# Designs tried in a protein design run: designed miniproteins, single chains, continued (3). Part 20

Each design is a single chain, and the fold is of that chain. pLDDT is the mean over its residues in the fold that is shown.

## One batch from the design tools (miniprotein)

Design m8662
Fold by ESMFold2-Fast:
Formats: C-alpha cells, sequence, structure tokens
Structure m8662 (fold): chain A 112 residues (1-112)
C-alpha cells in the first residue's frame, strides 16, 4: 500500500534526522527523532498485521526491524553521552521486540 511506502520513507528520514542530531549532540532533536521513530515503527507493525499479502508484510517488518536496530545503536551512543533518557531506549527496545514477535508469527504462517 502507498501508506506503508510513505511510512517506510518517513522512518528512513527520521533515522537520518537522528544521525544528524547525534552528530550535533542536540538532545531535543534526538528525543524528537526517537519519538517519531517509535511512533512510525508502531504504525508500520499495525499495518503489517492488516496486510493480506503475507510476503509483503514480512518484507515491511524486516525493513522496520533493520531501521530500528540502527536507531537503537545510535540511541545507545546518545545514552552513553548523557544526551537522552534510558526510558527512550527502553521504548525503542520494546518496539523492536514487538516487531520481531510479529515477524516470527508471520514467517511461521508463511512456512505452512
Amino acid sequence: SSEIERLLEELERKLKELEEALRKEDSEAMKKAIEDIIRTARELILLALKEKDLAKAIKVLERTIEILERAIRLAEEALRKGLIDRSLLLEMEVTLGLARIVLGVLKTILAK
């Protein structure tokens, strides 16, 4: 769907915003980028659950997970520098866990 494509592009843009905010050590910009990443990733997970094309849903979740894993590595560096709260990293890890659970379920259904 065009909505999934738009949200994946948004998620990739927010990852770049997070990279730039970390480079500048801009705590407020990092917090905003992380909050937007969490929101957009959760929306993609919910849309993947509604996607009738199982192979497409799996690809969307795999890309979402890849971006979340990269964002978490940046957030870990930001936490080490004292630029973000541990609570933001925890919310990202929970969102990644949810995406991985959903991906595992969809892959199990596809394999049958």
Scores: mean pLDDT 90

Design m8663
Fold by ESMFold2-Fast:
Structure m8663 (fold): chain A 61 residues (1-61)
Amino acid sequence: TSSQLVYEMGEIIDDMLAAGRSVEEIHQKVVDYARSKGDEGLIDLANSSGRLMRRVEEERR
């Protein structure tokens, strides 16, 4: 997985969080992005990031 693709995925997460998008929407968007790139490592990272974001949401309550 290239560092550039990881950076771009992080930018998507940051932009969507700033826009007030739900964790479910962010998770789906980054997984779709990773799948569009055909990079299995990026897909795994997208799913891991989605799970982490769900934990962060739980902490905000």
Scores: mean pLDDT 78

Design m8664
Fold by ESMFold2-Fast:
Structure m8664 (fold): chain A 74 residues (1-74)
Amino acid sequence: DELIKEAEKKYKEGKELLEKGETVEQYAKASYLFSEAMQLYVQAGDKENAKKALEASVEAGVKAIKLAVEETVA
C-alpha cells in the first residue's frame, strides 16, 4: 500500500527531527510531518497508526511551543 509506505516515511522523518530537536523549527517540522503521516494513515484505513501519528504530532507541537516560550526569556 503506497499510502502506508509514504505515511511510514513521513513518520520516521518526524521522529528523527523530534529526537534531534533543539530548535522550535525542528519541533514544528516534526509536528507537521507527523500530521501528514496521520492523514495518509487515515486515507489507508490504518486507524491504529493514524492515532499514533496524531499523538506524536501533538507531542512535537507542544515541545515547539514550550521551547518558544523559553527562548523569549533566554
Scores: mean pLDDT 83

Design m8665
Fold by ESMFold2-Fast:
Structure m8665 (fold): chain A 99 residues (1-99)
Amino acid sequence: LQEEIDKLAEEAAATELKEEEINKIRAEMLRLRAEILAQSSDPADQREAEMYRIAAEYLEKGKPEEALRAIAEYAQKHATPEEQERIRRDLEAVLERRK
């Protein structure tokens, strides 16, 4: 699972890709992470999985700002402040994995 995410990130880093293609790779990484978390019986993990699915959908549409806004709105409604901060940091790590 982590190996699949690392492979996608390495492919993006090894090749100069257009922004659209980079966003699609990021969306795929978020979808994989969401699928892992969705298998958890922890409600917090399931909420985080839904936020990642929302982010992936907007990134696939080339709207990263709307992805962040949609996550923030969902988090404010369903997540604790600590969960919101964790999700923000995780998303920033994915978006900032440019080499």
Scores: mean pLDDT 69

Design m8666
Fold by ESMFold2-Fast:
Structure m8666 (fold): chain A 80 residues (1-80)
Amino acid sequence: SKEETKELLLRIAKMGRALADARGRPVVLTVPMTQRELADMLGTSQSNLSSVLKELEKEGLVEVRRRANGHGLELTFRPS
């Protein structure tokens, strides 16, 4: 569901930010799959995944970049 997807991505963001804080620098997580494949893996729609990622970006919890070939996401977590 959208709520389950949001909870999972929030946990990932929390872990990423904690790691960034510990290292004193941003942490980049590369997800080597399309948004469709990631949505399928998480048991949600591409629309729900896109919506959740935009919400997290608005809250400053993650920066989302798409790879040039469309086959990957880069999620950047910054120190607090």
Scores: mean pLDDT 80

Design m8667
Fold by ESMFold2-Fast:
Structure m8667 (fold): chain A 110 residues (1-110)
Amino acid sequence: PELVQKYVSEPIALAAGETATVELTVTAPSGRYIILARVTNVGDQPLTVDIEVYVNGKLVAKATGVVIAPGGWAGIVAEAELKKGDVITVKVTATAGSGTVQIEIELYRA
């Protein structure tokens, strides 16, 4: 699969109950895409998160209760028809623990 667009966040601190939100505005041509949202725990303590992926405000994928060890990562995949100007939103909510995450959004041509 061809990587056509990528977003990488700055490290984001999260305490239990807090949500980090990142967005990618699609610049790729209209078509079918695989969306990979990756959450990396760049802190030194385990973190449990919920991960949600939205396209233009509509939920397309969700993972709940994901445990990420220090230095580890978790990914969630969605498939969608996208066009230029569409907004992909990834929300990461800490449900247990506190730490620091880096969030990536990758678009692959399907």
Scores: mean pLDDT 90

Design m8668
Fold by ESMFold2-Fast:
Structure m8668 (fold): chain A 120 residues (1-120)
Amino acid sequence: MATTVRESGEVVKSLEGKSDEEVREIGKDLSRFAGLGTAYLLFKAAGEKEIQELLAEARKILPTLSDEELEKYGGGVIILGAYYSHVDVSKETLEKLRLVGDARANPLDDVAAGLLLERL
């Protein structure tokens, strides 16, 4: 798991030159090695205040979201963690991250990508 944080950041950086089909394939692969624990490590690197702000915004959309539910929706949390801890991402790369969310069929991934786009 220690190497997974670095691998997740490298995956996100690689999105900048990828086609939509390649991005969707990456999204499927990301879900295989990423979990809430990995997102937590990425979030630790990013800083606690920014994490709390993002979680507060996510909870405005899903106000009853528990920690167990956040674990189930880990994809969006991982995308947020990768953004804050590992990569400077352009608006174009964030649009590619939305395609990752779409490929994973996870509503929280779309929410997370939307929140990131609104911060630009």
Scores: mean pLDDT 46

Design m8669
Fold by ESMFold2-Fast:
Structure m8669 (fold): chain A 59 residues (1-59)
Amino acid sequence: SKEELQKKIAEIQAELDRLDREGVRIVTEDNDWDRVSEIQARVRELQAELEKLQKELEK
């Protein structure tokens, strides 16, 4: 349903916000580039899923 798509979009947006905050912390505190790369890969996956869901919502 449209409501289920909107909820999933909101959940992905919240996860993207969380990963952004975590990424800043890791760079400033841990300097763990392997972890930064993992976060970047996850962000790309979530952005692709978000775009797909937004297109589905527009139908």
Scores: mean pLDDT 80

Design m8670
Fold by ESMFold2-Fast:
Structure m8670 (fold): chain A 103 residues (1-103)
Amino acid sequence: MTPEEQAIEQLLELFRQVFESLADENGEVSLEDFEAFLRRQGFSDEDIEFALGLLKSFDKNGDGKLSLDEFLEMVRHLIQSKDQRERDLLLSLNAAALRHLQE
């Protein structure tokens, strides 16, 4: 693997662990559960709204729940993004993921 591919794999594994810690009995995380997570991690209402908008864009069936695959597709999008707002969100989510897994 290239150093870039290795960094992406490590970040995806971090977010996979967070997802699995939040997932319901069907292996899915609702948009409401993501909102509660972001609020608990100290995100502003504006940042929560932006993050939920992105999550909803990756909810392929529109049921308000994300599978692991859909969630990781969003994370891959953020990793590849050149948009400063999305890059700032990824950094904030990475910090939140590390805090959550240490609890």
Scores: mean pLDDT 82

Design m8671
Fold by ESMFold2-Fast:
Structure m8671 (fold): chain A 90 residues (1-90)
Amino acid sequence: NAREIARRLAEHHARKNNLSPEEVEALEDLELERINARIRSIQKLLEQGRSEEELIKELEENTELVLKQTPDPELQEIYREELRLLLENL
């Protein structure tokens, strides 16, 4: 569920940065739009004839790169859940 992942990302950043409730809602909506855009991009690539196997590999490799730049283990877990959601939409 994209909304659930977006909410967890927003709540994580709220705890780190003392965000107001309004800022948390804005960040949740921004993260939701980002995740939905990624899902839509995957669907478009499949429609254009991209291999499901190649897309899985690219998504996994991109996630590993993000995780290498992400020292926070909670944030790493949320990004792994985002990857699982993206793979479910293949």
Scores: mean pLDDT 88

Design m8672
Fold by ESMFold2-Fast:
Parts: structure tokens; C-alpha cells; sequence
Structure m8672 (fold): chain A 99 residues (1-99)
């Protein structure tokens, strides 16, 4: 339902905000990312507190999906690898995809 999608989007925006992504940008990006993601698996992941590594992995997945929508899948994949390795922040990863 729309209420469930809104609740998932809020939980996800909160997780990205903790990872250093602006909440407004995170919420907008989440709507696009959720179109390509398994919402049931995402719901289960967000049902508990996430570790730093789990937050990085979640952001990396959404970064790749956002990049696909923007036609920048290769840049998204490269940025996701750096983000997973802890070499760059979520904000820096998003900037790489935008450039």
C-alpha cells in the first residue's frame, strides 16, 4: 500500500541520513531506487538497527539503482565499490555519480 511504501521510504531516508546523505535528497532518491529493489527484503533489513557496514552496503545498493535511472550505471558501480570499502563517504559517492 501507499502507507507501507511511505513507511519504508521514511525508514530508508533515516538510514541514509545516518550515513551522511541529506534527508530530502535521500527521500527523493529512495522513491526511484525502490522501483528497482526487492521491497520485502528491504523491509526486513530495516526492521532492526544497522551497523556502519550494513548502512554502507544499503547506500551502495541505492547508489547503483539511482545511477541506472540516471544512465550512469558504470559510475554508480565504481562509486559503490569505493563506498563498500569505506574509502569515500555516501555524499562523495553521490557526487561521483553526478559528475
Amino acid sequence: SLAELDAESEELAEALARAGVDRGQALAAQRAALEGLDTAALRELLARPLSEAELRELEAEFLVERAKVAGREEEGRRAAELLRAGRISAREAAEMVAR
Scores: mean pLDDT 63

Design m8673
Fold by ESMFold2-Fast:
Structure m8673 (fold): chain A 88 residues (1-88)
Amino acid sequence: SSDDVQSMIDIIDDQINNYQSQYQQEQQQGQTDSANVYSNMIDVGNQYRGQMQNYYDQGDYDGAMSVFNQFLNDYQQTMIQINDIRAG
């Protein structure tokens, strides 16, 4: 539904805002590797958000949901990377 797609876009927006805050913190601490991961996640998130918005505007909610699933797959891969950097 349109409400489901809007909720998914809101999730991406919340994640981008969180990554922006983490990026600023890591930069201030001189943690270049962590900052670079968050910077990449912001760029990727913005690309997926734009694609989802495009499908939403066309009324193609199945297309929007497909893009959201791609975002979740990329998110899961990068979560391990950031956790490993922080642990190590």
Scores: mean pLDDT 84

Design m8674
Fold by ESMFold2-Fast:
Structure m8674 (fold): chain A 60 residues (1-60)
Amino acid sequence: LPEITEEQVLRSLEAAIKDFGLDEETREKYLKEVKEMIDNGEITLENSRKLVEKIKEDAK
């Protein structure tokens, strides 16, 4: 089922967020955005890239 793919994406994103040293509040914010993207069927390469760029901005 595709559910395991969605869960794996979230876990991988959590690992990346930890690598950038974001605080817990910011991490939760981006995890919620990812969940909304999944619900809307918007998990694409372009949207993922944009999310990573936002994470990098918050890490500065």
Scores: mean pLDDT 66

Design m8675
Fold by ESMFold2-Fast:
Order: structure tokens, then sequence, then C-alpha cells
Structure m8675 (fold): chain A 85 residues (1-85)
């Protein structure tokens, strides 16, 4: 979804503005998790934020896939935000 793309872009912008090695590493881990895949109901949605969005759109007829993927991304993003503070 657009929110997943926005979270990925926002994380990259935060890393660009905060050049600490630990934070850059955390952003790389977050973006790699999105790129390498989000697994919902045994199906892996790959490989980057755009293709994850496309996979969600295709699966909108399936049970709650969009909600589950959004929750997983939100949880990972919150963990990233905690490292800034």
Amino acid sequence: SDSILQMSQNAQNMADQNSTPSFSRAVNTFNKSIRDGITVDGVKYLPDAQQTQDSIQRATGDDQVQQQVSQMVQQAYQGLQQQIQ
C-alpha cells in the first residue's frame, strides 16, 4: 500500500539525516525485511516495497492479507523509530 512505500521512504530519509552507523544498519535491516519478503498465510510477498504493494492489491480478495501485511510492517517500523529515541 501507499503507507508501506511511505514508511520505507521515511526510514531512508531518517537514515540520510542521521548518519550514525547503528541507525543506518537498523534502516538497512528494515528495508531488507520489506525487500526479502513479508510472509502471510504461508505466502511470501516480494521483493521490494512496490512489488509488496502489487502483491497486496492482487490479494485484496483474500482473507485480511492487506491488514496482516500492514500490521507486520507497522510493527517493524515502530521498532525502527524506537532506535531514534
Scores: mean pLDDT 58

Design m8676
Fold by ESMFold2-Fast:
Structure m8676 (fold): chain A 109 residues (1-109)
Amino acid sequence: SIQKASPTLTKQTTLDYLDSLRAQNADNPTVVLYLDYLRDQAAKETDAMSLAMLMVGASSVSSAAPTMDPKAEQLFTEYVKAKQEGDEEKKQQYRQQIQQYLQQRLEEL
């Protein structure tokens, strides 16, 4: 019998991974804000696909160069700005764009 070699994502595994990346990127405030956002989303998620998308978002942070992909950084920066301004319409728009980008990146893996 061949065991299914599919990694089972759990909320705890996702949170541990995000916490590890945050520690590795503690000197980069933009990356820390992005990882804190992903961690908050992961803490609210119970769906494996949503957790996978959050993991793909986190993987856009390069360990060799602790900066986000420029497109992800731009979208995240606009999302944070909309959140700080209390603009729920723009916040939802950028959240959707981030989710679409993360889904595209997941499909490219």
Scores: mean pLDDT 64

Design m8677
Fold by ESMFold2-Fast:
Structure m8677 (fold): chain A 79 residues (1-79)
Amino acid sequence: DEFVKEAAESESSKEKMKELLEKLIKKILEESPDEALRKAAEMAREYMKLLEEEGDSKKAMEEADEKYSEEGREIEAKL
């Protein structure tokens, strides 16, 4: 896995994984023909933003789930 190799070589694995995840999200939004996958990428980006603002992954996940629960159901049905 390219992402795993990059993370393993980083002095800050979390920060490197975040960079790789942002790169993946950007590629999905720019290149993916799959509308459901693009929606998932947008939700992931919002989740990452909430993680930065809250500093608490559990609270960020709960807020993202509440905000995107309906879209999440649609994405799950399409993926």
Scores: mean pLDDT 63

Design m8678
Fold by ESMFold2-Fast:
Structure m8678 (fold): chain A 67 residues (1-67)
Amino acid sequence: MLLPTLSPENARKALEYMQSLGASPEAAEKAIVRLMLRGLSARELAEMLGISQAQASKALRFMKSLA
């Protein structure tokens, strides 16, 4: 199911934020797509981006603030 919780502009802000945490652009884009389709756990996001679960939780909170 497609969840349009982020506009393209807000998706770009989320992408930039995740890259600031050390994520590759490709991993950050895949994370945004997965979040929009079905949501993500902090664990899944951490594994996709190669960051800690604490950083992933902050990224998810930031993305929710954009919705």
Scores: mean pLDDT 73

Design m8679
Fold by ESMFold2-Fast:
Structure m8679 (fold): chain A 68 residues (1-68)
Amino acid sequence: DDEKIIRNGLNSLGSLSSEKAQEVIQALEQGDFEKVRKIFEEEGKTELADDVLQMYLVLQRLREEQLR
């Protein structure tokens, strides 16, 4: 369920400070998924990194489908 995956990812991202959330967004745009995991690990929220990564993959797929 794309809507649920996006909601979970947004909630996980929103659990971080605005500064850390911005670092995660920058890492995602750079394709640096290891950095995303490290940021969540440093915040003691390692399990939430997968929610954000899954959200990003869904958003990329939807973007590609819109261009077809």
Scores: mean pLDDT 82

Design m8680
Fold by ESMFold2-Fast:
Structure m8680 (fold): chain A 72 residues (1-72)
Amino acid sequence: SQSELESMKRLVEKAARSGDTEMLDEAVERVGELAGDEELKEEVRRQVHEALAAGDYARAVEIITEAMERAL
């Protein structure tokens, strides 16, 4: 549901602000499960890790949330 998607987005944003990389990685796994696409999952994971390495948490959140919306 849209309410569940909004709750997940808030959780991802909170995880990014707190530096909870384990939570962000779990979100990437969820995207892969929803999409049923291993190649997409690996591409999202790569982009998220690159954003985190650059300290760009906002970009990491954007990548995950856009991927979730596309997978649904």
Scores: mean pLDDT 77

Design m8681
Fold by ESMFold2-Fast:
Structure m8681 (fold): chain A 68 residues (1-68)
Amino acid sequence: DEKAKEIAEEIVDRISKQIDLSEEEKEELFEELYEKIKRIMEDTGAEPSDLAKDQITEAYIQKIKEKK
């Protein structure tokens, strides 16, 4: 869905402003976030809240730092 893609792109942009990511890393991150957002929307029937988006952003920043 277009909405899940928009939200995933927003979160990727937020993360990339805080952590240096290659083009390939951004693509991988987008796929992972898109699947996560799509799953949330399918399970709840609603878009994630701004608070939920912030929490997802922070969680992924920590995950990326752990891998590097």
Scores: mean pLDDT 80

Design m8682
Fold by ESMFold2-Fast:
Structure m8682 (fold): chain A 102 residues (1-102)
Amino acid sequence: MEEAERRAAEILRAAFEGYERLQSLPGVKEVRLEAEVRFDEDKVTIHLRIEVRVEPGAVDEAVAALKEMIERIKQLADEVSYEIRVEGDVVTAEVTAVVKKP
């Protein structure tokens, strides 16, 4: 496996581990994970959307778990951009990770 593709697979694994962790948190009702992967000649781009439905008291714990997942992804990617949004009982994280090819 090419190095960039291997790192992309590791990013997807980190995202799935984050998804499982979020599902295990007290006060988390539902977690949805969507992943899109784009392969270009010079890079691999991974776009992740994680949507977490929470009990009113669980927002901070869900945000903290999402931030831990993003920090793991930052260690595996050359570039990371992200947004975390809280709207009522829903916490949404959108993450774009880029792995550059040599």
Scores: mean pLDDT 86

Design m8683
Fold by ESMFold2-Fast:
Structure m8683 (fold): chain A 68 residues (1-68)
Amino acid sequence: MSEEAARLVGAMIAIIGARIDGSEEVIKQAVINAAEVLGEDVEEVKKKAEKDVEEALKEMEKRLKEAL
């Protein structure tokens, strides 16, 4: 719905901004925010981001696109 779509769009914009910034901290923040918005297991997503931040980012981006 409109309010949920706005949250999903906001999370996607945060991911795009994090990719441009390139900082691991900013990317991790965007990934965690996307996980929260999607209702994913934040703790599991954090573990994935610590192992491979780029793969975690791609996974959250994919899930956001599927939800939009």
Scores: mean pLDDT 79

Design m8684
Fold by ESMFold2-Fast:
Structure m8684 (fold): chain A 89 residues (1-89)
Amino acid sequence: SMKEEGKKKMLEELDAFKKHLDRLYQEGKITKEQYDELKKVIDEMKKAIENDDYEAFQKARDKFMELLAKYLTDEEITELIRELIRESQ
């Protein structure tokens, strides 16, 4: 159902984003500062999800989406999400 499975799926997607960021940084497509900032906010989101901290999650999610829109293309983000969903099914 949506509760536990949804949380698990979000955590998996955040881990996939971290792996993708590692690759982008290694390829020189993002700066070290951008890489560190994105990884930090992903970890904040993961912790908030695990602790059911709605306020921390909302704040971290908003910052994460802002940074993704700034540093990555919407198409790239959408493709990553689609790939993860297909692979898990």
Scores: mean pLDDT 74

Design m8685
Fold by ESMFold2-Fast:
Structure m8685 (fold): chain A 75 residues (1-75)
Amino acid sequence: MASTAKLLERIAEMVRAGDPLAPALAYIAAGIFKIDGETEISELVQKAADAIDAGDRETAVQYLEEASKLAKEKE
């Protein structure tokens, strides 16, 4: 869970920096969380990835921060 929260915070930092790898990492992370049974976290990360694709970086960061908080609560 702490590791999951750290991953999500790193992706959020990449989104804030405009890193072109951020959307790909968000989609990969959402898929991994879904496979691991972390459905709620996966849904938030998927919404973040969709927001990045829409050009809404602020909304994407908000979803990633919400997912990170949820990951910390589940630890």
Scores: mean pLDDT 80

Design m8686
Fold by ESMFold2-Fast:
Structure m8686 (fold): chain A 84 residues (1-84)
Amino acid sequence: SSMEERIKKGIEKFKETYGLTDEQIKLLEEYARLQRETQRLIDEKGDEKKIQELIGKLMEKALEIAKMLKVHTEQLEEEVEAFR
């Protein structure tokens, strides 16, 4: 879909901009996949227990992504402050 193509291009640009590893890109792709699956089940009024399990997995992946992005954010903040 055009949405999936946009996400893929966004991830490629993000990798290029922040120098992310293939492992880090894989983590972002897995998060996006889980998020889409969770939203699909919510929209379809699927199994509540399965939705809760997927939300739990999303939270775990979100924490890993947040830790990764914190390093890059701190580096960018230092560069911005040095320029001011």
Scores: mean pLDDT 73

Design m8687
Fold by ESMFold2-Fast:
Structure m8687 (fold): chain A 140 residues (1-140)
Amino acid sequence: SMAKKRREEALTKVAKSIPGVNIDEVLNADPAIDGAEDRLSVESKLAVILAYLELGDRAAALTLMVGLRLHKVSQAVADAVLAYYGIDPSLLAHLSAAERVAFAILTLLLGLDPRAEAERVARDGLAYLRELARQAETVR
């Protein structure tokens, strides 16, 4: 189906942009299973979440996010996520790897463009991340 092809293309595109992602894990990911179980690496789970957010499948992304271990994300992974969305990683150097990835997830979850929001989070830091998180509660 066209929907299956679009899903596989989105998953593959994101997976190729993030270091440490296992493409087989990503292509075989099931939100109903992988939301609760630790079958996926944090890198692969992050890639699946970002791909589903890009596809507008917020329900699948939210299910996967419940078990996401952001504290396990490396600086290399966070920098790759920012670069993938066209953001210079040095712009957000004052944020932790987990906070940079959370920024990308929260902006996408709210239907925002991470690149367009980058200057505001660079200026306002954690205060803006907390505001994005508060707004994200309204989309659950």
Scores: mean pLDDT 86

Design m8688
Fold by ESMFold2-Fast:
Structure m8688 (fold): chain A 127 residues (1-127)
Amino acid sequence: SLKVLVIVDPDVLEKAGLTPEDVKRALENALKKLGISASEIEVVVTNDEEKIRELLKKGYDLVLVISDNPAKFAPVLLYGANGPIPVLVNSKKRIKGVIHLPELTKENLEEAFVKILEDYLSGKELP
């Protein structure tokens, strides 16, 4: 079973009216829909580069980094195909190796995680 970490930019949550608990629940539901077992799911709200770097040392099997600001992915993209998965939301910019999603809402959050996990399992466009 997977140890999953979601690092989410506080600006994304504030703009969307989402809580960390909304994120965790949506991810739990997405994993159940896909028949994937997770032993741990942690959601951390931060956009601080040093805190992100320290979290990446904790040995999670899957790390998602969600932001609406492409600049926040600069440290993440340096890790390549075996690194964290950058998820850019509500942006017109397209970046290779980044998963692009529309603006997150309570209504679309679970479906968004299903898409991320399907893209991860298929090996499509992931770093």
Scores: mean pLDDT 79

Design m8689
Fold by ESMFold2-Fast:
Structure m8689 (fold): chain A 74 residues (1-74)
Amino acid sequence: MERVRRLREEARRILRESLLESAGLTLEGMLKYMTLDKEEGEKEMGRYSEEALEIDRRGREEAERLRREAEELE
């Protein structure tokens, strides 16, 4: 079924994009931690890590929603 295939492809796309965005934010936070004063670096790293976790969480939830929809159509 064409719709099922599209939903699964979309779920994979969302997971890939959210993973790349989350990884980028994590690396940026690590860079801030290494280059700023301890207090400022810890604060920035925490902020970027929290944002990265939120992006990953939302991406996984959306992908799961699409996979569930695809499963229901089978």
Scores: mean pLDDT 82

Design m8690
Fold by ESMFold2-Fast:
Order: C-alpha cells, then structure tokens, then sequence
Structure m8690 (fold): chain A 112 residues (1-112)
C-alpha cells in the first residue's frame, strides 16, 4: 500500500537522522561514553527492525515515537556526564536533532 510505503520511507529517514546525530556525538565522547552510546544504538536498531517488519501503520508510528524518545533520552544521559564546553556542543546537536525528529513524527501522523 502507498501509505505503508510512505511510512517506511519516513522511518528510514528517521534512521538516517539518528545515525548522523550519533556519529557526530561520538566525536565528543570518551571511549567509555561511546560504549554506552553504542548500547543505546543497539536498542534503537531493534526498534527499527520491528517497525520495518510491521504491516500496521499505528504500530509503526508508535515504534517511531519510542525510537525518538529513546534517542532524546540518550542525548540527555550523555549530556549529564560531559564537561560544560562539551555540554554546549551536545545541546546544540540535540536541539537540531529534536527539531528534525519532531518534523518526521509530524509527517508520520499526517500519513496515518
């Protein structure tokens, strides 16, 4: 269905956004913080796999919301452990991510 294909395209766009944001985030992290980020990234990838296998638009949108929530929580967790200078850089990255992720979620809701 065209609706299902559009939802999958938006979920893939969200995946690309999170991959880009987390790759940039890793540049500012210690090796121990990177390991924690990679663990969160594995959890997010499991939710993506579930969303992409789903044929229920409502389930796909709910999973996309969970992905965004987990990504935002990951940013907040990483920010709390950083120096003030690194916190400023990370908060700017989070603000850009939050804006773009919320726009993707809005598009998903409009397709449903």
Amino acid sequence: SEKLEKIKELIEELRDLINAAFTEMMRYLTPEQRERLLEKFREINELYDEALKSTDPEEQIELARKIVELAKETFDEMIAELTPEQQERMRKLKAEFDSKADEILKKLEEVA
Scores: mean pLDDT 85

Design m8691
Fold by ESMFold2-Fast:
Structure m8691 (fold): chain A 94 residues (1-94)
Amino acid sequence: EPLPVSELPEEVKETVVRAAIAVFGDPDAPEWLSVRELAERAGIDEETLRKALEQSAEAGVITLRKEGDELWASRADLMNALIDYALEKRRKEL
């Protein structure tokens, strides 16, 4: 069973949200991005972003695709993660 979104560390959620915002700010961003490209666009350490994306995948929020030694995330999944994490943050602020 996937890990509940509410149990994800705050740093993981913030890292994924920052990455999603960086992609949506660029109209020329491709549908699929490697973890490396996403890290460069967001100004985040690649290893930190990879761990955050892997934990989000364990929670069922995103799907990661492995091609060779690289992990890939879709723009649509990043949008879903942004929405889910924003809603969870709002619940904690009430």
Scores: mean pLDDT 76

Design m8692
Fold by ESMFold2-Fast:
Structure m8692 (fold): chain A 68 residues (1-68)
Amino acid sequence: MTGKEISDLAKELAEKEKDEEAKAALENLSYIAKSFSGKDIINGIKQALETEENEKVKKALEELLEKL
């Protein structure tokens, strides 16, 4: 999967997200993903999940990763 495909998916999930912090995380990821390879973005998501303390943000990132 390309960074652009991850960007488009993250944007779609952000539009459906009701939690403001989770939505912001997905929107930020969509922005960043356009500039990197799919592999680099997937590694970035995995690293973010290791340090994320907000359960709603964790769920949103895990759902994105499951769809990749």
Scores: mean pLDDT 83

Design m8693
Fold by ESMFold2-Fast:
Structure m8693 (fold): chain A 68 residues (1-68)
Amino acid sequence: MLTVTVYSDGQMEITAEENGTLINKLTGEKTEVKKGDVVKTKTAHAYVLKTDKGEEYDVKKDAKVIVK
């Protein structure tokens, strides 16, 4: 699962709740993540988490959103 924290300056943080790979669908960038890792981005909605269990979570659809 995924949590996204949104800041007023347009920064976003994706927190991975599972081990896997974050993939940016716009750029093709891949980031390996462990449970509890935080990835900073301005394009959080472009990311998909592929877990080590073979599950896929779309940040836009499946993420819990926290506003700061």
Scores: mean pLDDT 81

Design m8694
Fold by ESMFold2-Fast:
Formats: C-alpha cells, sequence, structure tokens
Structure m8694 (fold): chain A 82 residues (1-82)
C-alpha cells in the first residue's frame, strides 16, 4: 500500500522537521484539499527515500537558483540532517 509506505517514511522524520518542510512546500504548492496534502506527503517521502537521486536531478536541471529550486534544496538539507 503506497499510502502506508508514505506514512511510515514520514514517521521516521522528527515532527519539527516535518512541520518545517511542509511550511516550505506551502510557499510553492499551497494545500487546498486532502489530495494536495497527500501529494505533499508523497513528495516528502520521495526526498527521504532517495535524497541522492533528488540532489543529482536538481544539480543537472538548474544552473541558477529560482525560489522553487532554493526551497527544494532547503527541504533536501533538512531531510539529510534527520
Amino acid sequence: DPLEKIKEILSKLPEEVLKEIKELLNKIYPVESEEDELLIDAIIATFYDNPEGVEERLEKTSTFETEEVKIWKEILELIKKS
């Protein structure tokens, strides 16, 4: 069950870190529905499950830091420190 896997991964993050990540994501992807919340949870779980893959993609796809790229890098750093 993908939803159970997502919840399990999120439970491994400290509550404070998870809250900070969600606040950062809300700046670029406002949560207006339960579907948006599930999407945000899935994104966070993906960063936790494969942080090196996310880092490699961010490095290859951008030569400058937009607001979105800066937020993605901050989320990656928070997860790496957890």
Scores: mean pLDDT 74

